# Ledger of designs, part 91: designed miniproteins, single chains, continued (5)

Each design is a single chain, and the fold is of that chain. pLDDT is the mean over its residues in the fold that is shown.

## One batch from the design tools (miniprotein)

Design m19372
Fold by ESMFold2-Fast:
Structure m19372 (fold): chain A 109 residues (1-109)
Amino acid sequence: HMLDPEVWLELPSLTKEQAEKIAKELGFEEVRETDGVYYLKIRVPPDLTEEELRARRDEYIAKANELLEKVPDATPAKTLIENARRSPPRHGAVLAAGAYAVAKAKLLE
């Protein structure tokens, strides 16, 4: 069975424009606002193979680590990377995309 895990990631202190830019970079256009805080919906396509899911995970981990060199205090992104490495391929891909989004959000503050 295909599972399409959805995670809503809180993007603190971002403007609407910054949240939308991050969503577009991740290929997701679902951004929600509640009380001035933006949330990004993270989704992984249901038809990817395990090899494609691992490649997607590793790509986002690499991108997140590049951003973490500039924002080393983005601890939530580091935790997401560690969890992504230990998770099943699909969940790992979601967590890795989340790590990139968190690191990018911190860089744009």
Scores: mean pLDDT 74

Design m19373
Fold by ESMFold2-Fast:
Structure m19373 (fold): chain A 89 residues (1-89)
Amino acid sequence: DLEEAVRAVAADVERARAYLEALGEKYKKKAEELGEEKAAELIEEALRLALEALRAAEAGDLERAIELFQEADRLFEEAGELIREALAK
């Protein structure tokens, strides 16, 4: 049933959205506790792009979704490097 498949995908997108929002908030708080303002800003921007990627995927624009998610991933990696450097101090 195509309708059931579409509904299941929509439910998974909603779950992914909630998870990303919670994860972004958690990592932003950790970056702020470490005094890494730049890492917090990068996490916030990465979360924004990841949420836009989910909206694009939900709208059927998979090409745009992939592009936005790749950009979000790059920003998360940059933020992760700053957090690793802070933890090594």
Scores: mean pLDDT 76

Design m19374
Fold by ESMFold2-Fast:
Structure m19374 (fold): chain A 68 residues (1-68)
Amino acid sequence: GAAEELKELINQHALQLVIQYLKDKLNASEATAEIVSDTTIKGTALADGKLYEATFDRVTLELKIKEV
């Protein structure tokens, strides 16, 4: 229904924002993001030959980035 379509649009925009933030903040050549739960987005980025993992909490608005 319309509410599910709106949720999907919100989720797609949230994923793109996380991807763009990782690209800009880390100067990453590649970045991806996925929704792992209603409250959590997980991302990965490749910058200067190093792999980074990001976790975004949609409730607390906390973003944690670590080198893997």
Scores: mean pLDDT 84

Design m19375
Fold by ESMFold2-Fast:
Structure m19375 (fold): chain A 66 residues (1-66)
Amino acid sequence: AVAAASAAVAALVAAGKLQPGSIATALTADGNLITVQALSATVAQVTVSDPATQTTSTVTVTVAVA
């Protein structure tokens, strides 16, 4: 889940689509739902929902932009 969330955030940054107020959702191959909300150009709040374990985790991720 964490690796998939990091990959989703990296893809948004690489595409130039991580902007304040933007929201993106992604579904991982193992069925976890990832919701990424950009708080700033470098900070995103990531919510990961695992339906198999019925667990929801929220993590704040800082993305490195050069």
Scores: mean pLDDT 62

Design m19376
Fold by ESMFold2-Fast:
Structure m19376 (fold): chain A 100 residues (1-100)
Amino acid sequence: NKLAEAAGYFLKGVTYFNLGKYEEALKYLEKALELAKELPEEKRLIAAIYFNLGEVYFKQGKYEEAIEYYEKALEYYEEANDKKGVEKVKKKIEEVKKKL
């Protein structure tokens, strides 16, 4: 089940991110994204993966890359009509822009 695999890799990526293991977080989030892109209807999952990729780049001080991933997350949350996701991402973009 590709959805279960994508969600599993996403969970691993988030777990490594919370442990401060950013290279491992990127590896698993990128694997999750690769699988989730084969499921274009799973817009909330794709948005969450892009958001967490942005979070990793933000923690690494790579603010331009963080904004690019947050903007991708915003597109998918908007397509999913996820108002809470949209609000969360907009706040993060504002936060990162203050670091530039």
Scores: mean pLDDT 91

Design m19377
Fold by ESMFold2-Fast:
Structure m19377 (fold): chain A 52 residues (1-52)
Amino acid sequence: TEEFNKGLRDITDETRKKVAELKAKGDEYNDEAVKVVKEGTKKIGELKKKYE
């Protein structure tokens, strides 16, 4: 559905942008970037379980 696709894109896009921003700040933020990716992946997984 559109809701699933929109949710998936929103989570993926926000995670990607946040990671890119953190990496651009420097290696000192790499650990936070990894955490953001893991949280985003978890949210996507939950979304897929709900709709897929």
Scores: mean pLDDT 78

Design m19378
Fold by ESMFold2-Fast:
Structure m19378 (fold): chain A 73 residues (1-73)
Amino acid sequence: MVLRVTIRAGGDAEKAAALAREVGMEAEVRGDTVIATIDASEEEAAAKLQALVDRMREAGVRTYSIEVEWVEP
């Protein structure tokens, strides 16, 4: 299953996308929004999501919303 994370980061979207890629997720910037995806086990995907959230917090990335969904291939 693929975990899809939709992050509304405003002007910090590029930085949020870079951090998502650093934790091993694929990331695409669409205006003020980042779509990050990972095809991994539920346990690994959860760990990568936590790492992304922690890194965004440490880097001072302002997030307006974070939406998480599991997508079947």
Scores: mean pLDDT 84

Design m19379
Fold by ESMFold2-Fast:
Structure m19379 (fold): chain A 60 residues (1-60)
Amino acid sequence: MPEIDLSGGRYDEAIAQLEAAIAADPTDAVAYALLGRILAEQGDDARAAAYYARARALAP
């Protein structure tokens, strides 16, 4: 195993939990914003932007 950075695994777990929160309450703008934040920190700018746009649409 070449990678031992715990941050990667923690991001995957956080994303799964936030996706579960959205499944329970699809109007949870905070959960969308947090997903965008995590994806941006991973360098996935396109997906981060999509989640931010949805969060803003839910809480304008």
Scores: mean pLDDT 74

Design m19380
Fold by ESMFold2-Fast:
Structure m19380 (fold): chain A 60 residues (1-60)
Amino acid sequence: SMSVVGQVTDQGFQLVLSEGQPGTDKAIQMLNDAKKKYPDVGDLADRGIQGLLEASRILS
């Protein structure tokens, strides 16, 4: 669901802020898992992954 992807994306952003690259890796895995369970929100999950990668680049 959209709510699940949103929650996972927010949690992922917190992981990037607190753990850096290991947090980014975990967050991307969580969004890929959500995408597999909820294919109808795959595009939203992909946007979340791109946002997390951008945040990781800026914070590194």
Scores: mean pLDDT 75

Design m19382
Fold by ESMFold2-Fast:
Structure m19382 (fold): chain A 117 residues (1-117)
Amino acid sequence: AVTLTESGGGTVKAGGSVTLTSKVSPPLSTLESVSWFIQRPGEPLEGVATITGMGGVVIAGSVAGRASISQDLAASTAYLHIENAQLEDTGVYYTAATTAVGAAPTYGAGVQLTVVE
């Protein structure tokens, strides 16, 4: 069973920076990918960034130039770093992991980020 535990949310000022963290079990190196998603009120779940267990990265165009994703394989932890936070970055951030290409993803419980003026 895959477990994802998100942290690092809370309140950030517009223009500020925040790092969201997801601690993953089993080890990240045994997984195909971990993806960050945002759920905004009244909107569908939206992809933000993906990292593979081998370090391959995809960033959504909506956050390009403001977001980066990284991992610590030894700590089995994935990170989403957001710079120049915008009001539209407000939402619940979920991580989802896949064990293999085409496998059903497992989602974490999510962490709230609120961007204020």
Scores: mean pLDDT 85

Design m19383
Fold by ESMFold2-Fast:
Structure m19383 (fold): chain A 73 residues (1-73)
Amino acid sequence: MKEEAEKLLQEGRKAFRDGNYDEAIELFEKAVKLDPENPEAYRLLALVYREVRGDREKADQFLAKAEEIEKKK
């Protein structure tokens, strides 16, 4: 459900701000599963992977997915 996905994104952002990065990733991944057409969740995953894990390849993959979804909308 879109409403549940948005709630997960809010909780994930809160976890990220609190420094609970693993929890933030799990919440964003759940949001993507509930609403796979929401580019915001992929952008947030890209941010965490780039800034926290230093995984630029994974971050670029998530950004590409977000851009692909935006092209459809």
Scores: mean pLDDT 80

Design m19384
Fold by ESMFold2-Fast:
Structure m19384 (fold): chain A 94 residues (1-94)
Amino acid sequence: SKVEEARRLLEEARRLLEEAETVEEAREAVRLAEEALRLALEAGDLELAREAAELLLEAGRRLLELAETIEEINEAIAAILRGIGRLFDLELEE
């Protein structure tokens, strides 16, 4: 099930984010959150999609905190904006 896979990826991303001390770890949390968001949206689970978008935003913030290069900063900002944008879209769908 796409919903079951999305939930598994979200739990993995949360665990990784709690322990993230490197750019690579935060980047992986962003990737997992984005994949969970994609699967939740494909399954039509809007509540799970909101959870994934919120986690994507938090992972992007962590990536920004750990970023040391302009490329890493841009990567983090892009992830944050994707998370915010999706949360806004989901709010409009009610």
Scores: mean pLDDT 87

Design m19385
Fold by ESMFold2-Fast:
Structure m19385 (fold): chain A 64 residues (1-64)
Amino acid sequence: SIQEIQKKLTQTGFRLLALKTELDYLKKVKAPQEEIKRVEEEVKKLEDEKSKLEKELKELQKKQ
């Protein structure tokens, strides 16, 4: 449903903010590249999920 997708988008947005904050910290303290890469991959996965959810939301809104 539209409501469930909106809730998931909000939760994904919050998780992205937290991970991006962690990534900024790791870069500032010059953490190992392997650790930075791991967090960057997690950010990419959540951004891909967010894009998919936004697309699904738009399609459902058009159907009403």
Scores: mean pLDDT 83

Design m19386
Fold by ESMFold2-Fast:
Structure m19386 (fold): chain A 65 residues (1-65)
Amino acid sequence: SKMELIQQGNKYEALGKGAELRKDYETAIEHYEQALEFYEKAGDKDSVEEVKKRIEELRKKIAEE
């Protein structure tokens, strides 16, 4: 089950990266927030920190236009 949670996190992180490539930052954040939930449930602290930083960077981009 922990491996399945990490796999789901990876799936949503990939979807978030795809949205970033399209400059759809709001959709990217939604996907990264889903990835964050799965990584938190899995106890993957490193992935949690990386995704949190990515969300913060994207929120800054939205605020700056």
Scores: mean pLDDT 87

Design m19387
Fold by ESMFold2-Fast:
Structure m19387 (fold): chain A 66 residues (1-66)
Amino acid sequence: SAELEAEIARHFQALLEAAKNGDRDAMLEHARRLAELIQQMSGEELDVDALANRLVKLAEALAKDA
């Protein structure tokens, strides 16, 4: 839904800001929430912890390129 997509966008933006600020606790919190929302949108059972860790690494890479 548009509401779910908006929530994903908000947490992804918060994750990127946390990465730029070097706030590791906030990064993991937002990445975990994003992984949960992505699992909900996919309708499949995903490894939420593994996905959250990948999202943290992606955010770090994107923050470095900015």
Scores: mean pLDDT 83

Design m19388
Fold by ESMFold2-Fast:
Structure m19388 (fold): chain A 97 residues (1-97)
Amino acid sequence: MKTHTFKGKIVDVGDNTVTIEFDSEEQAAEAAKLLKSNPRPVRVTITFEETGEVITALVADFELDGNTLTLTFENPELAKKFHGKVGKKVTVTIHIP
């Protein structure tokens, strides 16, 4: 199993979505490419840098806009775990089969 790691911050939380602003457009594009090139749902691990808290999610869909990536979770309950996390720095790990 291969892993790819990116840096960003949470900028929005929806009903079943989380929007992450990556540190660069290049990182966002590479993350989107990995999600596009693999059968969905794709396993993604989000680690909060301040607390070390880890959330692992299955990503059912995604949308890329510049350096932001909106992830739609297969389980909408996971988006609720991101409530109050807007502005928090994260490490995003994408797991490839």
Scores: mean pLDDT 84

Design m19389
Fold by ESMFold2-Fast:
Structure m19389 (fold): chain A 87 residues (1-87)
Amino acid sequence: SSRRDRVRQILLDSGVPQDQADRLTRGIVDFARRNGLDDDRVDGLTGVIGGYVRNNGRLDRAQRAALREGVKVPESTVIDLVDRSLR
């Protein structure tokens, strides 16, 4: 399966509505390509974004830890990416 298919499926499995999942998938894939993220970091970022969207735009402690320790992407990047994708 393509990276796009995997990212989209992670968002859907997180409970993100299909229309938002499609828009977020484009934003995540483009961000990953521009910043040279490997698949593990993309999967982690996608899970954080899915949880963030489902939690009404709030990052919990586990999501913040995942961003610092695994994904290595600032919290501001998650917020900006979601804002740009869903407007």
Scores: mean pLDDT 88

Design m19390
Fold by ESMFold2-Fast:
Structure m19390 (fold): chain A 107 residues (1-107)
Amino acid sequence: SWRDALLATLEHYLAVLEAFREAIRRDPRFSEAQKEELEKLIEEIQRLHEGFAEAIEAGDVERAIALLEEIIGLYERMLEVIPDPALQAAIRAFIADHRAMLAALRA
């Protein structure tokens, strides 16, 4: 079903965010303050993705939309902290994907 496909996509995003967190931790170009802020943002995004999956499974479209808008806002905050253009490009791609999901839910 489209719901199963969406949930599989969310599992993929959670795995990619975990890989991002590990990459940031190992990257000497980030300050300790930047690493701490980015880890907190990633952890919050992961929590909100879990809530979004629950909302989708419950058929609660209004809650799913609200959580998705909050997730997008947190990715935009990550862009303010990340100095690396390649990582910024990856986060902008995540924002675009989540905006596409938002448009689909509003249709």
Scores: mean pLDDT 83

Design m19392
Fold by ESMFold2-Fast:
Formats: C-alpha cells, sequence, structure tokens
Structure m19392 (fold): chain A 70 residues (1-70)
C-alpha cells in the first residue's frame, strides 16, 4: 500500500482499539475507502473497513489476554 493508505489503516485500527468516537472511526474509514478507490480502483465500503478493523482489534486483545494468563 502507499504511505498514506498505510498511515490511515494504522490510525483506523488504533482508533478502534482505543474505543474512539464512532464519528471519528467512520471518518477514518471513509478516507481510507476513498484512497483505496483512487489508488487501486477497488470500491470498498467504509462499514467493511470498520468491521475488519474491529475484528483485528478483537483478535489482538485475545492474544494479549492469553499472554497475560501465561
Amino acid sequence: MGPEMEALAGRLLAAVRAGADPAEIEELARELARLLKETTGHEVKPETLIKVARNAAAASAEVRAARAAA
């Protein structure tokens, strides 16, 4: 991915992990979806990006919980 897409993807994941304002999460997802469409030609719904980020955040939390339990 281009540097801007990587930065936005990282910011979206960090916002979801931090429990940021839903409006902020939606804005980041919309910006990322727009850049993806402009750069790759693929149209991705912002809701799909938010869902992926939430799933990644949940998986990361499970791994951290498992490490803490060890």
Scores: mean pLDDT 75

Design m19393
Fold by ESMFold2-Fast:
Structure m19393 (fold): chain A 74 residues (1-74)
Amino acid sequence: SVRELLEELLELAKKLNAPQNVIDILENLLTLDFSNPGNVEFAIDVLEYLYETEKNPELRELLKRAIEELRKLL
């Protein structure tokens, strides 16, 4: 599920000592109700921004999968 992927992203980001702003963003996304299409679109935009700046291949793979799963909700 999207929530499980976001939780895996957050756990991996913390283990890799990602910047605090990245951790804060992922924590905020986990508080959103994804039954709301506006929240889904917002989450996609934010995760795509993180994907463009991310250099770690494991984080990039999870970001890509989370984006793909969120797109299925639209």
Scores: mean pLDDT 87

Design m19394
Fold by ESMFold2-Fast:
Structure m19394 (fold): chain A 67 residues (1-67)
Amino acid sequence: IEELRKKLEELRKKATPEQQVAIDALERMIENLERAIKEKLLTPEQVDRFLDLLRRAIEGLEADLKK
């Protein structure tokens, strides 16, 4: 989770204002996931699925920023 936050901070430095909106949304998703884990609202399998979805979204954004 901390690695995903740091990667989003790096991407924010390269992002347009429009892309920063997407980065802000992804940061909120990470915060919501951290809260859900802390409150034990998710199973380990659900956490892994959300982390995979977040990684894929961040990778997609990173690829778009290289264009």
Scores: mean pLDDT 76

Design m19395
Fold by ESMFold2-Fast:
Structure m19395 (fold): chain A 84 residues (1-84)
Amino acid sequence: MKKKAEELRRKALELAAEGREEEARYLAAKAAALDRGASEEVAEELARLVAEAIAAAEAGREEEARRLAEEAERLAEEAGLTGE
C-alpha cells in the first residue's frame, strides 16, 4: 500500500490548498493508516471517524467529536496501529 498512501497524501495537500479541508483530512487520515500497515477497509473506516471527529469539533459539537475520536483510537488499537 506504499504507493497508494503516497498518492493519497499528495491528493490531501491539493484538496487543502483548494479549501476542501474535510476531504483533505479524510485522505490524510487514510494515508496515515495505510502507512502504518492497515488494510484498505480499516484505513477507510478510521479515516471517516477522524474526519467526522474534526468536523464535529469545528461545529462546536465537542462531546460528539470526543466520542468519534475514541472510536478511532479503539479501531486503531484493535488493528495494531497505535503510534508512539
Scores: mean pLDDT 77

Design m19396
Fold by ESMFold2-Fast:
Order: sequence, then structure tokens, then C-alpha cells
Structure m19396 (fold): chain A 67 residues (1-67)
Amino acid sequence: MSAEEREKALEELLERVRELLEKGEVDKAIQLFEDTVLRMLLEGHVTPEEAEAAARRFRELMKELGL
């Protein structure tokens, strides 16, 4: 998987997470994010650095939505 493909996959994950957060499904959003990122890390599809960047963007989304 290329770096561009990995970045796109993480962006698509964050968009799905945003949709769940906007619907008030906070627990589902957190679980989806954690399960998907952990799976991608364990399978070697993303680096720890890319996972940390995605986690920072997730925290920014939570802050933007007042969570």
C-alpha cells in the first residue's frame, strides 16, 4: 500500500467517525476508530507515526464538536 493510499484510508475512516459523532453516536465513533487503527497497525498497513497523526485529527474533531 502506498503512502497516498494509507493517507486516503485514514481520511475515509475519519469521515465515517465524523458522521457518527455528528449523529451523537460517540461510543460507536470511538470504537470504530480504535478498532480500525489497531487492526491497520497490527496488519502493517499503517505506521505508528501515521496512526498518531490520525489520533490527533480524531482529538481535533472531538474538540471541534464540543466533546
Scores: mean pLDDT 81

Design m19397
Fold by ESMFold2-Fast:
Structure m19397 (fold): chain A 68 residues (1-68)
Amino acid sequence: MSRMELAVGAFEIAEEVFNDPRAPEELKKKIGELAGEVIEATKAGDDEKAREYYEQLKELYEEVKRLR
């Protein structure tokens, strides 16, 4: 996955969760923080960190989908 794809994916997940009224506020905050970390890592050119944060983001996103 390219750096651009990671940034776009992180933004899309954060936007979807933020716009879900059923999602808990704590999970919205954590997802927003991780999406921000993915974007910051991509700006820094740190592809390994961007992928690590994106994997954590995907795990939380799956939890949100299961709960609500």
Scores: mean pLDDT 79

Design m19398
Fold by ESMFold2-Fast:
Structure m19398 (fold): chain A 60 residues (1-60)
Amino acid sequence: MKTFEIITDNLLSAIGAALAAIGELPNAEVKLEGNKVTITVPDTPEEIEKAEELVKRYNV
């Protein structure tokens, strides 16, 4: 498994990132901790690429 972190400016942005991860990555484990979202995905190229795209969209 591979783990990614998204750090946002605020809790609302972090909630948005967590909801996107839950909706787009059905096999991922998602944790929300303040303005930080931790996403753990299986070691497949497809799921890793989708997680990286979420990091790029939501990480400031």
Scores: mean pLDDT 80

Design m19399
Fold by ESMFold2-Fast:
Structure m19399 (fold): chain A 55 residues (1-55)
Amino acid sequence: NAAAQAAKNKEMADLYKKGIEALERDYPALRAGDPELTDWALENLKKAYEKHKAA
C-alpha cells in the first residue's frame, strides 16, 4: 500500500514537473494570449507538484 502510493505520487510529481517545465518554456507566448489562464495553470501545476513531491 505505502509503496504503491509512493510510486503513484512520484509518477504524478514527475508529470506535473514536466507540465511546469513545458508551460515555463512557452510562458511568455501563452501569457500574451491569456495571462489569467496561464498564471492560473502554472500556479495549479506548481501546487499539485508540491503536494505530490511532499507525499
Scores: mean pLDDT 79

Design m19400
Fold by ESMFold2-Fast:
Structure m19400 (fold): chain A 60 residues (1-60)
Amino acid sequence: SEIEKLRKELEEMAEKSPEGELMRELAEALIKTYETKKVDVEESRKLAEKLLELTGEQQE
């Protein structure tokens, strides 16, 4: 499927950079939500922490 192919491409990107790793985790969380109709709270929390580190939104 298209989703499986995109997931594979994101996995390759994740091996090359921290930004790619975050993108893969975000994509997997979204795919899982689509498939199960539920959100993994722990996974979402970890992704939010990584996103804040990369974007610097919490910098004072």
Scores: mean pLDDT 66

Design m19401
Fold by ESMFold2-Fast:
Order: structure tokens, then C-alpha cells, then sequence
Structure m19401 (fold): chain A 96 residues (1-96)
């Protein structure tokens, strides 16, 4: 795989870790920023043909959404639901 994909995967893992911290802190603005970044990385990974990583991101966001709901963090859950929907659409487009 290309060096660009390697860098995107590294940035993705860093962003996912930062999202977890923002969720724990209840920082909704940071959650919005990080969720948008994850969607942008997923779009680029799909363009590079890495659908498997995009599907892994979708699963991560789904788990984060369920966690936020279980904690009563409804605003955070809504942001993650919207991000997950966008990532699912990206994955579906990549299949074609």
C-alpha cells in the first residue's frame, strides 16, 4: 500500500484516541471537530481503495455512539450518529 494510506491510518488512530478523550470529557465541540476529521479520513481511504479500514471506522463510530447513549450523552450520540451515516454512505460508494 502507498505511503499516503499509511499516514492516513496513523492519523485515523490518533484521531480515534482523541475522540475517546473528548467523549469522556463531554467536550461536544471537540467531538464534532474529531468526528468531521474521521469522516474526511474515511473518504480519502475509500478513494485509495481501502474499504476494509472504512468499515472498521464505521464499527468504531457505532460502538462510540452506543457508549454515548448508555452514558446519557445524547448530544455526543447525535454527532456520532450523523458521522456514522456519512461513513456508511462512503463505504457503499466504495463498493461500486
Amino acid sequence: MEEEREKLVEELHKTMRELGKAMDNGDIEKVKELAEKIVQIAERLAELGDRDTVLSVLLFVAVAYATALSQGKTDIAKVLEEAGKRIAEIADRAEA
Scores: mean pLDDT 84

Design m19402
Fold by ESMFold2-Fast:
Structure m19402 (fold): chain A 55 residues (1-55)
Amino acid sequence: SLEDRLEELGLEVSEELQRDHAELLAAGRDTPEARRALFERHVARYEERARELLE
């Protein structure tokens, strides 16, 4: 169903965000600005993919 696909997409994006954040921490580049930018990029990607699923 559409709901199942949106839930799966949400989990995938969450895992990618966690992985990217771990990379920032490992690189010593974890700042509030970097975290905000990372969050904004993942939200935008989720919205784009979700719109494609609704089309």
Scores: mean pLDDT 82

Design m19403
Fold by ESMFold2-Fast:
Structure m19403 (fold): chain A 66 residues (1-66)
Amino acid sequence: GAAEAAAEAAARADGSNGAAGGRTTQWHVLKAGASEEAARAAGDAAASGAGSQPTTRYAHAALKDG
């Protein structure tokens, strides 16, 4: 749905703003490693300031576990 699409777009955009390649890595993890639901939850938690990792790394780790 719209929420999943927004999460993917936000994750990709955030990566591009943070570091080179980050957006691509995070995007690929969304498609290869886990469902959009898991990616959305990870992104939302990171946005809330969960943990010391940047948004792209946090989401990547969560998606990889799936």
Scores: mean pLDDT 49

Design m19404
Fold by ESMFold2-Fast:
Structure m19404 (fold): chain A 61 residues (1-61)
Amino acid sequence: MEAKDAEEVERLLKEGLAAGMAGDRERAIELFRIAKRYAEELGDEKLAKGAEQAIENMAKY
């Protein structure tokens, strides 16, 4: 996609969650970081906070 939008951020969050559930925590954290950056660029504070929380939860293990 040429433009970043909420759908792309949601897709990245889902891919990150799937990677984390598969045990690939490094990939999950990377995807969540990308999602957070895109959400911040969109001004979507809720999506950005969700991505940040996902990173924190994954990094605890």
Scores: mean pLDDT 78

Design m19405
Fold by ESMFold2-Fast:
Structure m19405 (fold): chain A 64 residues (1-64)
Amino acid sequence: TPLPELTEEQKKEIDELIAEAEKRAKDSVGMTLDDATREALRKTLESLFINNDKGGIDALRTRL
């Protein structure tokens, strides 16, 4: 089927980046990311990975 889907590797990498962002927020500023922020970040990462936007992913990694 011609549906664009994330690979298992991409899903794992997205989960890792979200976990890293959560850890950095807690460790650096003492804040917990809320569900809305996590969902927005997940949607952004899914879009970047589906489009194979390596530069966008790397830029987001440096901001997380």
Scores: mean pLDDT 73

Design m19406
Fold by ESMFold2-Fast:
Structure m19406 (fold): chain A 79 residues (1-79)
Amino acid sequence: SELSEEDLEKLREAAEALEAGDYEKALKIAEELYKKSKDLYTQALALLAMAEAYKKMGDYEKAEELYKKAQELLAEAKA
C-alpha cells in the first residue's frame, strides 16, 4: 500500500489532536483524509483514527461501525 508524505503528515496531526484531547479536530482531519485518499490502507488508518475519536467522545456505536469498515478496507488492501 502506498502512503504519501502528505497523508502521513495528516495522520500524525490527527494522532496529536487525539493525544491533546481535541477529538473534534482529530475527527475532522481523519474524515478529510478518508474522503481525499484513494489508497485503501490510508483510508483504513483514517477510519481507525475516527473510531478512536468517537470512542473517546463516548459514541461506542459509531466507533464500532468505523472499526468494522477499517477491518474490511485492510483486508482489501492486502488482497
Scores: mean pLDDT 84

Design m19407
Fold by ESMFold2-Fast:
Structure m19407 (fold): chain A 69 residues (1-69)
Amino acid sequence: MKIDWAEVDRALGLMAAYLFTKDIKDEEIKKKALEKVNELMDQKLAEGRPVTVADIEKAIKEVIEEYKK
């Protein structure tokens, strides 16, 4: 079976992003958080480095804090 590990890593990262954003009621903030996670994952893939759950959580929190006030 041919497994694209980059696609698996992206899917897992997006699932983590969904779990961290599911309680966000503002669609614009949620969209920006998901865009930030996709950018982070693209960067890590280009660098040949794994994305961590902590990296995803940090990126999402930074977007939320930007829109808090």
Scores: mean pLDDT 73

Design m19408
Fold by ESMFold2-Fast:
Order: structure tokens, then sequence, then C-alpha cells
Structure m19408 (fold): chain A 83 residues (1-83)
């Protein structure tokens, strides 16, 4: 579905910007919302400075779990307001 793909792409764009601004606060905001396996991979990749691979892992998790798109978007909006 093109609308779901567009929403995921927008979330990933916002996530990428936040990871560059404050990687630790961004990770702390999103990890509790992701499946455990994805959360572990994202943490390790961000700690290694591999933001591109971290975004790919989050994108895949959202494609497999579209119900997470709105909670993740809400967490990013809250973080954007706090920073």
Amino acid sequence: DIETRNRINEVLRRLGALLRRDPQATVEAILPLLPADAAEKVRALVDAGDLTSALIVVGTALEENPELIDPVAAALAALEAAL
C-alpha cells in the first residue's frame, strides 16, 4: 500500500534527523516500542555509529508491524517537542 509506504518513509526521515541531533534520547524513546530483536539490533548499530543500517532495521520492523507506525510517530513528535 502506497500510503503505508509513504508513512514509513516519513517516520524514517524524522528518525534519521533525530538520531543525528540526539542519538541517545532518540534510541531511548523508540526502543521500548520495537520488537525485542529489532530493538537490540538498533541499539548496537546506533552505538557503532551506523545510523543507515539502524534506519533499515526500523523500516523493516515497521513494514512487518504496521501497527507500530503511529506509536513510533507519536514518540518522535514528543521527542521533537522536547528537544
Scores: mean pLDDT 87

